Designed miniproteins, single chains, continued (5). Designs and how they scored, part 27

Each design is a single chain, and the fold is of that chain. pLDDT is the mean over its residues in the fold that is shown.

## One batch from the design tools (miniprotein)

Design m16970
Fold by ESMFold2-Fast:
Formats: structure tokens, sequence, C-alpha cells
Structure m16970 (fold): chain A 88 residues (1-88)
């Protein structure tokens, strides 16, 4: 469907503008899932994109903590709980 093609195009554009190796891998995994499932519903596409965005935010916050910004720990824990709820 056109929804899957549009989602792939958006993720490909994001991938082209991404330099971080872990974030690139998350985007590639999402693109692969969309390509393997061309008939995904709009709701399932939305869930996949939300999960991918949460995983990207977790990577970015973990990098801030590694660089010494411990103030983001509560936000990181909240996003990890949200991800766990959405995947399980």
Amino acid sequence: SGHVDKAIAALDKQLANTTDAKIKELLKEAIKKLKENPNLSKDDIFKLLNLTNLKIQIVELEKLIAAGDTSVKPKLEALKKELDFLEN
C-alpha cells in the first residue's frame, strides 16, 4: 500500500541524514520490516515508527549519560518503561 512506501521514503531520508551507527541500524531494521511487510495497516506502521523513535531517543539519552549528563536518567527510565509496555 502507499502507506508503507511513504513510511520507507521518510525513514530513508532520515537514514541519509544520520551519522550515528546505532541509530542507522535502528532505521535500517525499521525499513527492513516495512519492506518485508508491504501490506501493513496504517496503525501497525504508526506503532513501528513510534517504537523506532523511542529506541532512537533511548540511544541519544544513553549517550548524554555516558558524556556525564546524569540529569536525563529519569527521562531515560520513563522511555524504557514506555518501550517495554509497547513491545510486551
Scores: mean pLDDT 88

Design m16971
Fold by ESMFold2-Fast:
Structure m16971 (fold): chain A 68 residues (1-68)
Amino acid sequence: SADLEAKIAEAVAKLDEEARRHPDASLQELADRVRPFLDELLATLSPEEQERLEQALMRRLLDIAAAR
């Protein structure tokens, strides 16, 4: 849905901002930094939507790791 796509885009954008601010941060540190934002977002989603958002975020974390 458009709502889910917007929320995925927000989560990815938040992760990208934290990665830019902390280029030497581990993937775990980046995950910890976005966690409060991610927890609020996940609470608004169904289990199927949560899985899709988590998959998109994991893919982005791997892309960030590969670019390093």
Scores: mean pLDDT 82

Design m16972
Fold by ESMFold2-Fast:
Structure m16972 (fold): chain A 53 residues (1-53)
Amino acid sequence: DRLERALALLLSGSTASLATIARRSGFPSLAALTRAFRAAVGVSPSEFRRQAA
């Protein structure tokens, strides 16, 4: 699951840009990751990273 891979990267403390995390997770763009993340988690990937820090 692409979203699960993105979540794992964010939770591991990866310093990679969100666009890089999107590509490494199999999303075609940061916009695609953001839409999927908001639908599943309720917040954007950038907000999640900020809160998880």
Scores: mean pLDDT 79

Design m16973
Fold by ESMFold2-Fast:
Structure m16973 (fold): chain A 82 residues (1-82)
Amino acid sequence: LEELEKRIAADPTNAEAWLELGAVYAERGDYEKAAEYFEKAIAADPTNYQAWAALGEVYRKLGDYEKAEEYFAKARELKAAA
């Protein structure tokens, strides 16, 4: 975690570091924090379909099935376009 925070402090545009941080919080059950960090990953790299898919899974855990489906659709679209 400290290493991820250091990477983000050095380069806030590092989408991979934001994605990893989001995954850590999702694994801990903090889905609201996970969503924020996955949104940061998308802001850094909006073509990262893994971040969109992860955000979809988080919203599904939060009970927002409409947003979850929207994010999963975006992830599938980006993966197909890659």
Scores: mean pLDDT 81

Design m16974
Fold by ESMFold2-Fast:
Structure m16974 (fold): chain A 62 residues (1-62)
Amino acid sequence: MSIEELRELAEKYREKAEELEREAEELRARGAPKEEVIEKEIEAALYYMKAAVYELELKRLE
């Protein structure tokens, strides 16, 4: 896998995590059930972790 591919994947997953985090904030603002908010927050956290894995791989290729 190229450095460019890893960088693109890391950024894409980070952006997805940020999008999901915003969705969780909107759900909370609307008074959605706690379970729905937590589900979105967990999903965002998982995408942040995926981004971190690719960022670590990039650092190892330096």
Scores: mean pLDDT 82

Design m16975
Fold by ESMFold2-Fast:
Structure m16975 (fold): chain A 93 residues (1-93)
Amino acid sequence: SKGSAYFSKKDYEKAIKEFEKELAKNPQDWRLWHLLGMAYEKLGEYEKAAEYYRKALSISPNDSITLRNLSKVYKKLGKYDEAEEYLKRAEEA
């Protein structure tokens, strides 16, 4: 996708805009929520990254990559209990 192409070029702000356009057409595509989380994580926007990863998991609860990424973001936020919970879920997925 256009969003993924911008992400690969490390143009995270343009990637976000394209992923948001793709998401408007496909709001149940958990991969787009995951990619938005990754883009915000790359920008250091950890609270927004966590929100988008949680949205991805609301659609696909057992995606091990999203669970691991959310765990990592919670560690960045100092939320170690939440980080451990999501890491355990990722290891069981």
Scores: mean pLDDT 89

Design m16976
Fold by ESMFold2-Fast:
Structure m16976 (fold): chain A 58 residues (1-58)
Amino acid sequence: LAEQAVRQLARIEAELVKDASEEEQERARRGLAELATTLGVDPEAAREWFERELARAQ
């Protein structure tokens, strides 16, 4: 499912940028939302999943 793929990517990207600058974290968040839109997944949900994973990873 597209939603599962976006959730997995949110977790991976959050781990990759957990120690990065706020600007890099925002770029990752924006990129994930854009990908979610392309795949027909709610971009706001994707942003929430990313922020939750980022908080968990930090």
Scores: mean pLDDT 83

Design m16977
Fold by ESMFold2-Fast:
Structure m16977 (fold): chain A 55 residues (1-55)
Amino acid sequence: MEILKKNAIDVAKRGVELGKMSESEAEQIIKEVENAKTITEVLEAYNRAFKLLFA
């Protein structure tokens, strides 16, 4: 789970750097990942980041 959390946070940070999401959107995703207690919660945050990156 820790590697998955790291990857989700990295995707959010890269999304901001590429101009595909705002800093506020990335902060929300990072908070969701940090507070996640299950793999499902991490995947939900990751999917949100992925959707913004490829929108």
Scores: mean pLDDT 79

Design m16978
Fold by ESMFold2-Fast:
Structure m16978 (fold): chain A 63 residues (1-63)
Amino acid sequence: MSAAELEAVRARYAPFDRDGDGKLDAAELGAATLALYDTDGDGVISDAERAAALSDIPAELLR
């Protein structure tokens, strides 16, 4: 992806990067997925919503 797209994704997930290392672990990904993809706010994420979140997050942000 472009550098601008990577920066936009990083900025979107920055509030969930609790240790500030520029990477998201499984717990931070879970929190981000709930906040950004749980559209009805019930705390349940569908398989499609989780897949969408993972496809939107570049490997460079994952640890």
Scores: mean pLDDT 66

Design m16979
Fold by ESMFold2-Fast:
Structure m16979 (fold): chain A 74 residues (1-74)
Amino acid sequence: NPLIKELKEKFEKVLEELSKKLDKETFEKYKKVGELLLKDPSNPLTYAEIAKELGISVSTVRRIEKELLEKLGI
C-alpha cells in the first residue's frame, strides 16, 4: 500500500525531529507507539492492546497518537 509506505517514511522523519527535542525515555515511548500503530495496517492494534504491550495507559497512547498525527500534518 503506497499510502502506508509514505506514512512510514513521514513517521521516520518525525522521529528524527523528536529525537532532538525529547529525552531518551519519552522518545522511545513515542517510537514504540508509532511502530505499533503502523505494524499491520490491514489488522490494526487497538489502543488497549498497544497500552497493554507498552505498560502505559490508553489515554497516553491516544495523546501520543494525536501529537504524532499533528507532526505528520494529518
Scores: mean pLDDT 79

Design m16980
Fold by ESMFold2-Fast:
Structure m16980 (fold): chain A 94 residues (1-94)
Amino acid sequence: KEAVLAALSAFPVGSSLDDLLAHLESLGAEVKDHNGIYEVTIDGKSFLIVPYSGEPSGYADENRGVVFLNPERPISERDLRLLVEVFGAVLFDV
């Protein structure tokens, strides 16, 4: 849990979404591709990364997070902050 958040916080700005997903898998996350929507499972918690051409956004409930990112753009500092917020809310909601 904490290793994933630390890795997201330290992830290089300007990297691709594919690089981010590969990095999460290297930390023990399960990544599934559902026709371009990525499901990332960490410690029984699910996160959806949904390709979206508009403004990046995200939300979390008790059991899952959702993040809307543009996969054609390099990952921005804003994208990483959204990932940390959404993953943190779901993984540490105790």
Scores: mean pLDDT 76

Design m16981
Fold by ESMFold2-Fast:
Structure m16981 (fold): chain A 67 residues (1-67)
Amino acid sequence: EVLEALQKAMDALREAAIKGPPELVKKASQYLTEALEALRKGDREKALEYANKTIQVAEEAIRKAEE
């Protein structure tokens, strides 16, 4: 479900914002904004795509914070 992907994206971004480098957090935040705008316009495919991009970048930020 698109809503589940968005929830996971928001949770990952929240964790990344605490631990991760600002540049990756900003990039993930931009993708989340695109996902929410796509959902508002009814474009569920783009909303899912950008939610997944948010998760990927947020997870990268969390990983980099460990090293």
Scores: mean pLDDT 82

Design m16982
Fold by ESMFold2-Fast:
Structure m16982 (fold): chain A 55 residues (1-55)
Amino acid sequence: SAAEEAAGRAAGVSPEQVREAYRRLEAGEATGAEVAEELGVSPAALGDGLRELLG
């Protein structure tokens, strides 16, 4: 989706990676810091991506 693409660009990852990151955070499977480390991005970049994804 356009929101997933925008979120991926903001976070510096693919739209699918942002979607999976959000799923894991929503399910309580990982913290934002853990997901950011796994994706190789800063927590701030992940936060920017999630903001774009959620509106």
Scores: mean pLDDT 81

Design m16983
Fold by ESMFold2-Fast:
Structure m16983 (fold): chain A 75 residues (1-75)
Amino acid sequence: MEELRNQFKKAIAEIISAVRNGDFETAIRLLQEVFKLSEEEAREVVELLARGAEDPEAFQRAYERLVKAFEELVK
């Protein structure tokens, strides 16, 4: 459980960093690989994270989606 939580935190940090650097392809791949999201779901999260620099609500919505995806993975 703790190792999965550490992997989750590292993946989120890498995804946020990739989005901030404009590397949307890496962010989409990490979302699909680590969180098991579809390509469409991954793109939606990336769009919310990209908007998050200007809109804190968009960042919160992206984070809530990632938390929900993680909860489904540990069940």
Scores: mean pLDDT 78

Design m16984
Fold by ESMFold2-Fast:
Structure m16984 (fold): chain A 70 residues (1-70)
Amino acid sequence: SMADELLKKAKESFEQGKYLEASGYTLAAARLTGNKEAIEHAQRAFDLAANGKPEEAVEPLKKAIELLEK
């Protein structure tokens, strides 16, 4: 599915340390699945990375990805 493709891109970007891109892909995937908890964590990660705090985005990003894969 498109959500699965976005989540694969999110994990790839995450492994490369590209947290803004990873959070953007994760947020898009979460919105397609309708998982509200994952959306909240992914949105927080995106906002942190977009505001120059990509290291702080790591934990909410991990949580969002985990919620979309479990």
Scores: mean pLDDT 88

Design m16985
Fold by ESMFold2-Fast:
Structure m16985 (fold): chain A 107 residues (1-107)
Amino acid sequence: MEAGREALEGGEEGLRGAREAETAEEAARAAARGAGAAAEGAARAFEAGDVEAGELAERGGELAAEAGTLAARRAETPEAAARGAGAAAAGIGAAAQGRLAARRARE
């Protein structure tokens, strides 16, 4: 549960930061932080073997992917665009891991 909640919180905070940051650079940093938290939470949810934790981690990863995509679109430099794209990829991976964790826990 806690690991899933951490992933969800990370994704939510990353997306909020990507939307509300005053600069594209701050948006990219917020998305990267959210993606990192989502990935860590998803990995722990996977080890926990808990359906609810996996489902929360999947949602957190999806939100982190949206945050990264938004940060990349806001980017004014290649560096900020790369950070946003990296955050989106990490969010996608976290979502997939969370989904797999939930699926494995059901069996």
Scores: mean pLDDT 82

Design m16986
Fold by ESMFold2-Fast:
Structure m16986 (fold): chain A 62 residues (1-62)
Amino acid sequence: MSESVKRLIKEAEELAKKAPEPLKTELEKVIEEVKSKEEPSVGDILRLIGMILDARLALEKL
């Protein structure tokens, strides 16, 4: 797994600590899926990025 993907996972884990439900549970599931793969697909990475953006947007409104 690349260093860029590892950094995205770490950022997602930090956001999951603060995210409201249901985003917290959804983000945790995506993190687990990406971490389960040695080489996540482009689709897996894009899904993780999308969830990070959704979590950030939710936190701005709270």
Scores: mean pLDDT 78

Design m16987
Fold by ESMFold2-Fast:
Structure m16987 (fold): chain A 83 residues (1-83)
Amino acid sequence: SSLEELAREAALLAKEALLAGNYREALLFASLAYNLALLANKPEILEEVFGEATPLVLKAVEAYLEGKIEEALRLAEKAREVL
C-alpha cells in the first residue's frame, strides 16, 4: 500500500539521519515511520529497516512522543551504535 511505501521511506530517512548523527531529524522521521507503519498494520517495516537497533529506535520514538527529548536523543545515539 501507499502507507507501507511512505513508512519504509520515512524509516530509511531516519536510518540515514541516525548514521549521520542527526538525531533530532532521525527522531522526527522515525516517529513518522512508526505512525505510518501502525496505520498500514505493518509494524515489521521498522525491523526490516533498523534490524537489531529496532528496540532502541522504538524506545527513542516513545520517549520523543512523550516529550522526553533528552532521553529520546540518548536512545537515538545508542541505536546508531547498534546500526
Scores: mean pLDDT 90

Design m16988
Fold by ESMFold2-Fast:
Structure m16988 (fold): chain A 81 residues (1-81)
Amino acid sequence: EEEKKKLEEELKKAEKGVKIAEEALKEEEKKLEEAKEEKKKNPEEGEKKVKEAQGKLDAAKAQLESLREEKEELKKKLEEL
């Protein structure tokens, strides 16, 4: 039961982390769309903003995938107990 409680706590933390990362990803996607609109009005400044927003979006996607993998692993360990 002690191991189960520890895994349940870790799973709850991972679930919260995934939720936060999903929200962050949506915000970065929105920022990228805004940057693309700026690029249409000012190509030079907008291109810089698009590149910056794309980098942040890529980082957010990588973090979310890592957290999702950790969550699934913890969930599987809990189900096998």
Scores: mean pLDDT 83

Design m16989
Fold by ESMFold2-Fast:
Structure m16989 (fold): chain A 92 residues (1-92)
Amino acid sequence: GAEISALVQELKDTLESKGYVASVTLSGTTLTITITAPNVNKLIGLTLSLLGLEVEGYPISVTLSGDTLTVTVSASDEDELIAILKTLIDTL
């Protein structure tokens, strides 16, 4: 819906404002975020923060390949996706 589209744009804008390059795709309630960090320190910091959310039981998967982070959110419904998007934005 319109709220999810706005939160996806806010997430992308927040990442870009911090020097990351981000691509965000949504398929149903599955969100895929591909993030390229501007340097190793920012890459490590973001990876650890996002892995912390995965360890805490949020329905996210974090994969690191080279300088690229891939974050997959597998929400059960739109309300959960909205909650996870807000949590991701707050974690950045």
Scores: mean pLDDT 84

Design m16990
Fold by ESMFold2-Fast:
Formats: sequence, structure tokens, C-alpha cells
Structure m16990 (fold): chain A 81 residues (1-81)
Amino acid sequence: SNKSVETAIKILKVLAEHRGEWLSARELAELVGESVSTVSKVLRGLESAGMVERRREGRTTLYRITEEGEKEVKKLLEHLE
């Protein structure tokens, strides 16, 4: 849906701004202004697309942008008028 695409772009931008850092779905939800449920669902799609990577740390799942995800953010920023 359009909302999922918009949320995905916001998540990728936040992760690109926090390059090299691992962020939880809760932290991303706070930063993008969406529910944890919505962000978690979108993150699974981004992971499937190879744009984010996932790491388990105890009971917490953390996410980081991949090089491919960074390239997609750069393309979006360069071609957005």
C-alpha cells in the first residue's frame, strides 16, 4: 500500500542517518512516528528485499541498513524533485 511504501522510505532514511548502528523496531517506530506493529511488518519486507539486515540480541531484534539499502536511499534523494 502507499502507506507501507512511505513508512519504508522513512525507515530507510532514519537507518541511513544512523549508518552502522543497530536500531530496534521500537526505536524506529518512535523516530518515524508509526506503531511498533507497522514498523515491524515493514522491516520484514525491507529485510526480504535485502535493504536492511537483522540481528538477534537476547530478546531484542535489531536492524541495520545494508549497502543496497543505502544505494536505494541515495537514488531516492538524487531523483526526488
Scores: mean pLDDT 84

Design m16991
Fold by ESMFold2-Fast:
Structure m16991 (fold): chain A 65 residues (1-65)
Amino acid sequence: MSQREAAEKLAKALGISVETAEKMVNVLMSLGYSPEEALELLLEAHKKGIDITKFLTQKYLEATS
């Protein structure tokens, strides 16, 4: 799966723009996740009612500390 395909699937699932979804996928990819893994993590966070911005911030802080 490409980054673009992951972003398009995420955008559709969350009801957000593809550009916003690409930024979310890119954050996780910058931390070493594949596009498929990034999509799965973001969809799981959404399914569990976790705030996506908080989820991404936590993942970024964990990886850069």
Scores: mean pLDDT 82

Design m16992
Fold by ESMFold2-Fast:
Structure m16992 (fold): chain A 68 residues (1-68)
Amino acid sequence: EEKIKELEKKREELLSRAPDVKTVEDARQFIEEYQKIKIELEKLKMNYDEYEIVRFSPYFSKVIKKKK
């Protein structure tokens, strides 16, 4: 799913930007964005654990959660 892939990419981007956060405003926005992504992923998959996207073909993929 493109949406799940986009959310995961956004999470990685946020984590890479963490060292660049210097103001309270930046920190607040960072936390808000992070939580929004986590909630969105949880709702989409009803999971908090990691997940993987298994591609069966270029037009079809399935998201599988990883439970550890």
Scores: mean pLDDT 61

Design m16993
Fold by ESMFold2-Fast:
Structure m16993 (fold): chain A 67 residues (1-67)
Amino acid sequence: EVEELVKKGREYLAKGDYEKAIEYYEQALSIKETATIYRNLGIAYDKMGDRKKAVEYYQKAIALEES
């Protein structure tokens, strides 16, 4: 299930539908918190021009990989 949500998020990200990509990644995150999901959220926000949120999510990804 989480893998399908992440796949859908990546599909929308590739199409430029960043809001839908974020929705799918947030649904995946509610099931399991992973560095990959946080990194993908960071990429989506970066592409939307929200650099502050992008940095926040990249930091969350790093924290999970470090712990």
Scores: mean pLDDT 84

Design m16994
Fold by ESMFold2-Fast:
Structure m16994 (fold): chain A 70 residues (1-70)
Amino acid sequence: SVLEEIEKNVEEAKKLPLKEQYLELEVNAGMLRMLSWAYKKAGDEEKAEEFEKKAEELEKLAKEVAKKVA
C-alpha cells in the first residue's frame, strides 16, 4: 500500500543526515497531501482523511528535525 511505502521511506530517511531527512519528510508529506486531495475528488472521504492525518504527522516530524539543523 502507499502508506506502507511511505513508512519505508520515512525509516530509510532516518538513516540520512538531518538536512536530507528533513527534505525526505517534506516530500513524503507533500505526496500524502496530494493523494488525500485525489481521494477526496474520487469520493473516498475515509482514505482522504487517513492520508491527510499521516501528512500532518510527517510535517510535525519535519519541523522537529528542522529545529535540530538550525
Scores: mean pLDDT 84

Design m16995
Fold by ESMFold2-Fast:
Structure m16995 (fold): chain A 60 residues (1-60)
Amino acid sequence: TVTLTATFKNLYTAIGAALAIIGDAPGAVVKLDGNTVTVTVPDDPEEIAAAREELARHEA
């Protein structure tokens, strides 16, 4: 498993990122703690790439 963590400007942005990751990486486990999203992804290169892309896109 790979763990990815990102902190967002506000709770709404964090929720948006979490929901996008759940949609694109169905094997992922998402934890939301305030403005911080922690994602644990299976060792699948495609799911890891999808989770990274969603975190980066929502921080932009």
Scores: mean pLDDT 77

Design m16996
Fold by ESMFold2-Fast:
Structure m16996 (fold): chain A 80 residues (1-80)
Amino acid sequence: SEIEEIRAEVEELRKKFLELMKKNPDIDPVDFAVLSLLIAGAELEVELAEKHPEKRDEYLQSARRDIEFAKELIEKIEKK
């Protein structure tokens, strides 16, 4: 299902985030906080999509946006 696909993407981002923290303790605290918030936001939006099927597509669309912003920020951090 679409929910399961997005959940899998969020879990992969979470794993990458944890790996980045271990390898790069000097990550900018603001970038760290923003990345953490984006991943948490995507997790919440997936949960809301399951609980509110009438707004499922809207929540999943928001989750996808947060995922894309998180990927973009990870790429930026890796570039530093």
Scores: mean pLDDT 85

Design m16997
Fold by ESMFold2-Fast:
Structure m16997 (fold): chain A 98 residues (1-98)
Amino acid sequence: GEKIELAKKAIELAKKAIELAKEGKMEEAEELLLEALRLLIEASKDDPELKLEAEILEGLLGIVRGVEKVTGEPLEEELIKLAEKAIELAEKILEKYG
């Protein structure tokens, strides 16, 4: 259903964000990961536990972006870890609703 398609799209966006982060394209990587997390929030809207997990990851991405803006230092490893957690959350949605 719709939840499955949103979760699959989120996986593709998060994987692309990891590739872009490894290339030093941090702003583009962050934009794709934010889009992936928003899709996961929508996919989990009727599941309070999964929705909370997605919202926590979105908050953590906001913190990563804030730290980078203040320090001027790219947090590549932290962004990649968030993207990997977004993929894990999407896989939980696929398992539960697929």
Scores: mean pLDDT 89

Design m16998
Fold by ESMFold2-Fast:
Structure m16998 (fold): chain A 64 residues (1-64)
Amino acid sequence: SLRDVALGMANIAQEGEAQGKSVEEIRELLDRYIEEHRDSLSPEQLAQLEAVRDQLVLDLESRK
């Protein structure tokens, strides 16, 4: 579901930060995760996940 994919993205961001990955590396992981689900999602759902990605990246940047 869209929610499950969004939760997966949040987990990727949290794990990446815990592992000391850069924001750029985490963004790349999030982009690949979205792409893996592209065929199962509508354009509107993809746009929502891209907004979630952008919010996670902003949160990571603001916490430094």
Scores: mean pLDDT 83

Design m16999
Fold by ESMFold2-Fast:
Structure m16999 (fold): chain A 65 residues (1-65)
Amino acid sequence: DIRLAYIEGLARMIGSVTGAEVDLEEVDGVLRATIKSDDEEAAEKTKELLLTLAREEGLEVRIEY
């Protein structure tokens, strides 16, 4: 799935910049990104970047502290 591969690439790049861990999964045809970080600012910035760059893909984003 080229969409999943594209979003995985974005998640890895963003995580490498912000320091947050991003786990991606597909559940019932919906892409979900789980952001894990002890830094609330890094987690929120990662979420903002993912939503901005993957806007057209209908990505669900969750944060775990």
Scores: mean pLDDT 76

Design m17000
Fold by ESMFold2-Fast:
Structure m17000 (fold): chain A 97 residues (1-97)
Amino acid sequence: MKVIRRPLTPEQEKALKLIDEGDARLRQLVDAGASPEEILRVMEELIKELEKIDPDLARFARQVLEGVRKMLEEGYDPRFAVDVALGLLYMYLALRR
C-alpha cells in the first residue's frame, strides 16, 4: 500500500500553523456572533500571510473567500461557511503533490 511521508516541509508546517490559528480565531468570532464583515476581514488577513509562504495556496484561498462572501451575502450560517472554507484549505494542503 502507499507509503505516506509524515514530515511536512517547513513551508507546509508554517501554512498549517497559520490555518490552525485562523481556524481557532474564526470559530471564536463565529461563536461570539461576529459580523460577516469581521469574519471576511480575518480571512483576508490569513490569505495575505499565506501568500508570503505559499502563493498557490493563497490563490486557491482567494477563490474560497469569494465563495464565503457570497454565502454570507445570501444569509447562510457563518459557522457553516467558515467550516466549508477551512475544510477546503486543509484538503488542498493535504492533496498537494
Scores: mean pLDDT 79

Design m17001
Fold by ESMFold2-Fast:
Structure m17001 (fold): chain A 68 residues (1-68)
Amino acid sequence: MSDTQRLVQAITDAVRRLLEAGASEELLVRFLEEAQRIVDEIQRTGDLEAGLRRLEELLRRSLEELER
């Protein structure tokens, strides 16, 4: 799988998990805006693994926000 395919899959899976957890449109928009910043950083640095870890942390924080 290409780096782009891995990244798209990770974002798609994260969005699905947030929707299953009851995420609002506002939370999804904020998540996607932060995810885009991570994508931009990966494109500049070439560090996919660091970007994927940041995306996982973003997902965790977003899920924690839903529990409040």
Scores: mean pLDDT 81

Design m17002
Fold by ESMFold2-Fast:
Structure m17002 (fold): chain A 74 residues (1-74)
Amino acid sequence: MEERLYRGGEAAVYGTWSHARASAPDLEAQRALVRAEAERKIALFEKNGLPYAAKGVRDEAERVLAELDAEIAR
């Protein structure tokens, strides 16, 4: 499966999203956790010269946040 084969950053983002969903039943809290964790990982990957991993984290986080925003708006 692609999410299992992604460079560590992308796989970590997927795992972070799943953890946020399990840890916070409130969609607003899940959204905040996903955003905070993604931002932290992006900064770390960029600092360590891993721009592709940082982009992967950003892209996944944006998709997840958009889905959570849609759920909150429903």
Scores: mean pLDDT 67

Design m17003
Fold by ESMFold2-Fast:
Structure m17003 (fold): chain A 91 residues (1-91)
Amino acid sequence: SAREEAMRLRIEVEAKVTLARMLLVVMKKEGAPEEHLRRLEALVERMQRISDELDRRFPSMSPEEAREEARRALEEIDRLWEEVRRIVREI
């Protein structure tokens, strides 16, 4: 159902944001260069804002709107994750 798909997409968004935060913590503990940490922090903050915006709007959306918005949020998060992976490869 659209409601079930929206919920699963929303959970995937939150999971990917959480993984990015965990990666940042690990990179800090491993002594990654300050310039790379700053870039990663900015990306994690952007991911968190996307997740928070989706959460704020979610209760007022129809199931179909929620699914579409969650899908778009996930697509944006996945693009940001490609940027995270690129930065990690530089280290």
Scores: mean pLDDT 89

Design m17004
Fold by ESMFold2-Fast:
Structure m17004 (fold): chain A 58 residues (1-58)
Amino acid sequence: SADKEKTKIEILATMFELTAESSRFIAEKLKDPEMKKKLEKESEELLEHSKELRKEYS
């Protein structure tokens, strides 16, 4: 059960990381500085959530 839970957390953490990468990629293409900053902030928050998930289940 612990191994299955760890695998699920790793999948979820990876999903957050991929979503963060996509958000940052879109932000780089935007010319609107406010929208760009919003997506960059959301990307950073998703990466932080991923790190916290991995840390708690490491």
Scores: mean pLDDT 84

Design m17005
Fold by ESMFold2-Fast:
Structure m17005 (fold): chain A 79 residues (1-79)
Amino acid sequence: SAVEAAQQALRAALEAVRRAGEKGDHEALLRAIGLAIRAIGLEFDARLAEERGDSQALAAARREAEQTLRDAQELLESL
């Protein structure tokens, strides 16, 4: 689901926050925090779209959550 995709993206972003913090990489830390904030927003958007039956908004939130997950995973691989 879009909610599950956003939750997975948040978990990956929080792992990136942890690793960047341990390395003292301030640029990576700020990027990871940005991805975590985006994932939280996408979970809220997905829940609202589901409640309203907005299938287009739900599909958009899912695609964006999957992209946020990929971005967080790429950041983790670079750390």
Scores: mean pLDDT 90

Design m17006
Fold by ESMFold2-Fast:
Structure m17006 (fold): chain A 60 residues (1-60)
Amino acid sequence: DEIEEYVKKGEEAAKKGDYVEAAKYYERALQLAREKNSPRIPEIAAKLAEALEKAGEQLA
């Protein structure tokens, strides 16, 4: 499952404190989840939002 693989990579990056990398993986997982109409969309969107908050993203 490609969605699960990207979510796991995002979680691994987040565990290392690399929230920018985590956000990139969660964004990829979210894109795939939307394309497949996955019930995991809210879960992945929440993970992405948290990673972006922690990264301190400068660009709006």
Scores: mean pLDDT 81

Design m17007
Fold by ESMFold2-Fast:
Structure m17007 (fold): chain A 68 residues (1-68)
Amino acid sequence: MVEELRKKAEDLIAQAKKAYDAGNYVEAGELFREAGKLYRELGRLLGDQKIVDFGVQLEVLGIELQAK
């Protein structure tokens, strides 16, 4: 459960980075927002506010990238 969520979030970040490097900022933004959502869920399950905050930062980054 927790391990599966972490793996999905890591895979999404890797995919977002590839999209960003390719200049596909809208796609990268969508992937970062999805990863951020999973990190917020992971942080709640673990009771770790720093992981929740990281998820929020990823969602904000995703929104900013989609505005470009």
Scores: mean pLDDT 84

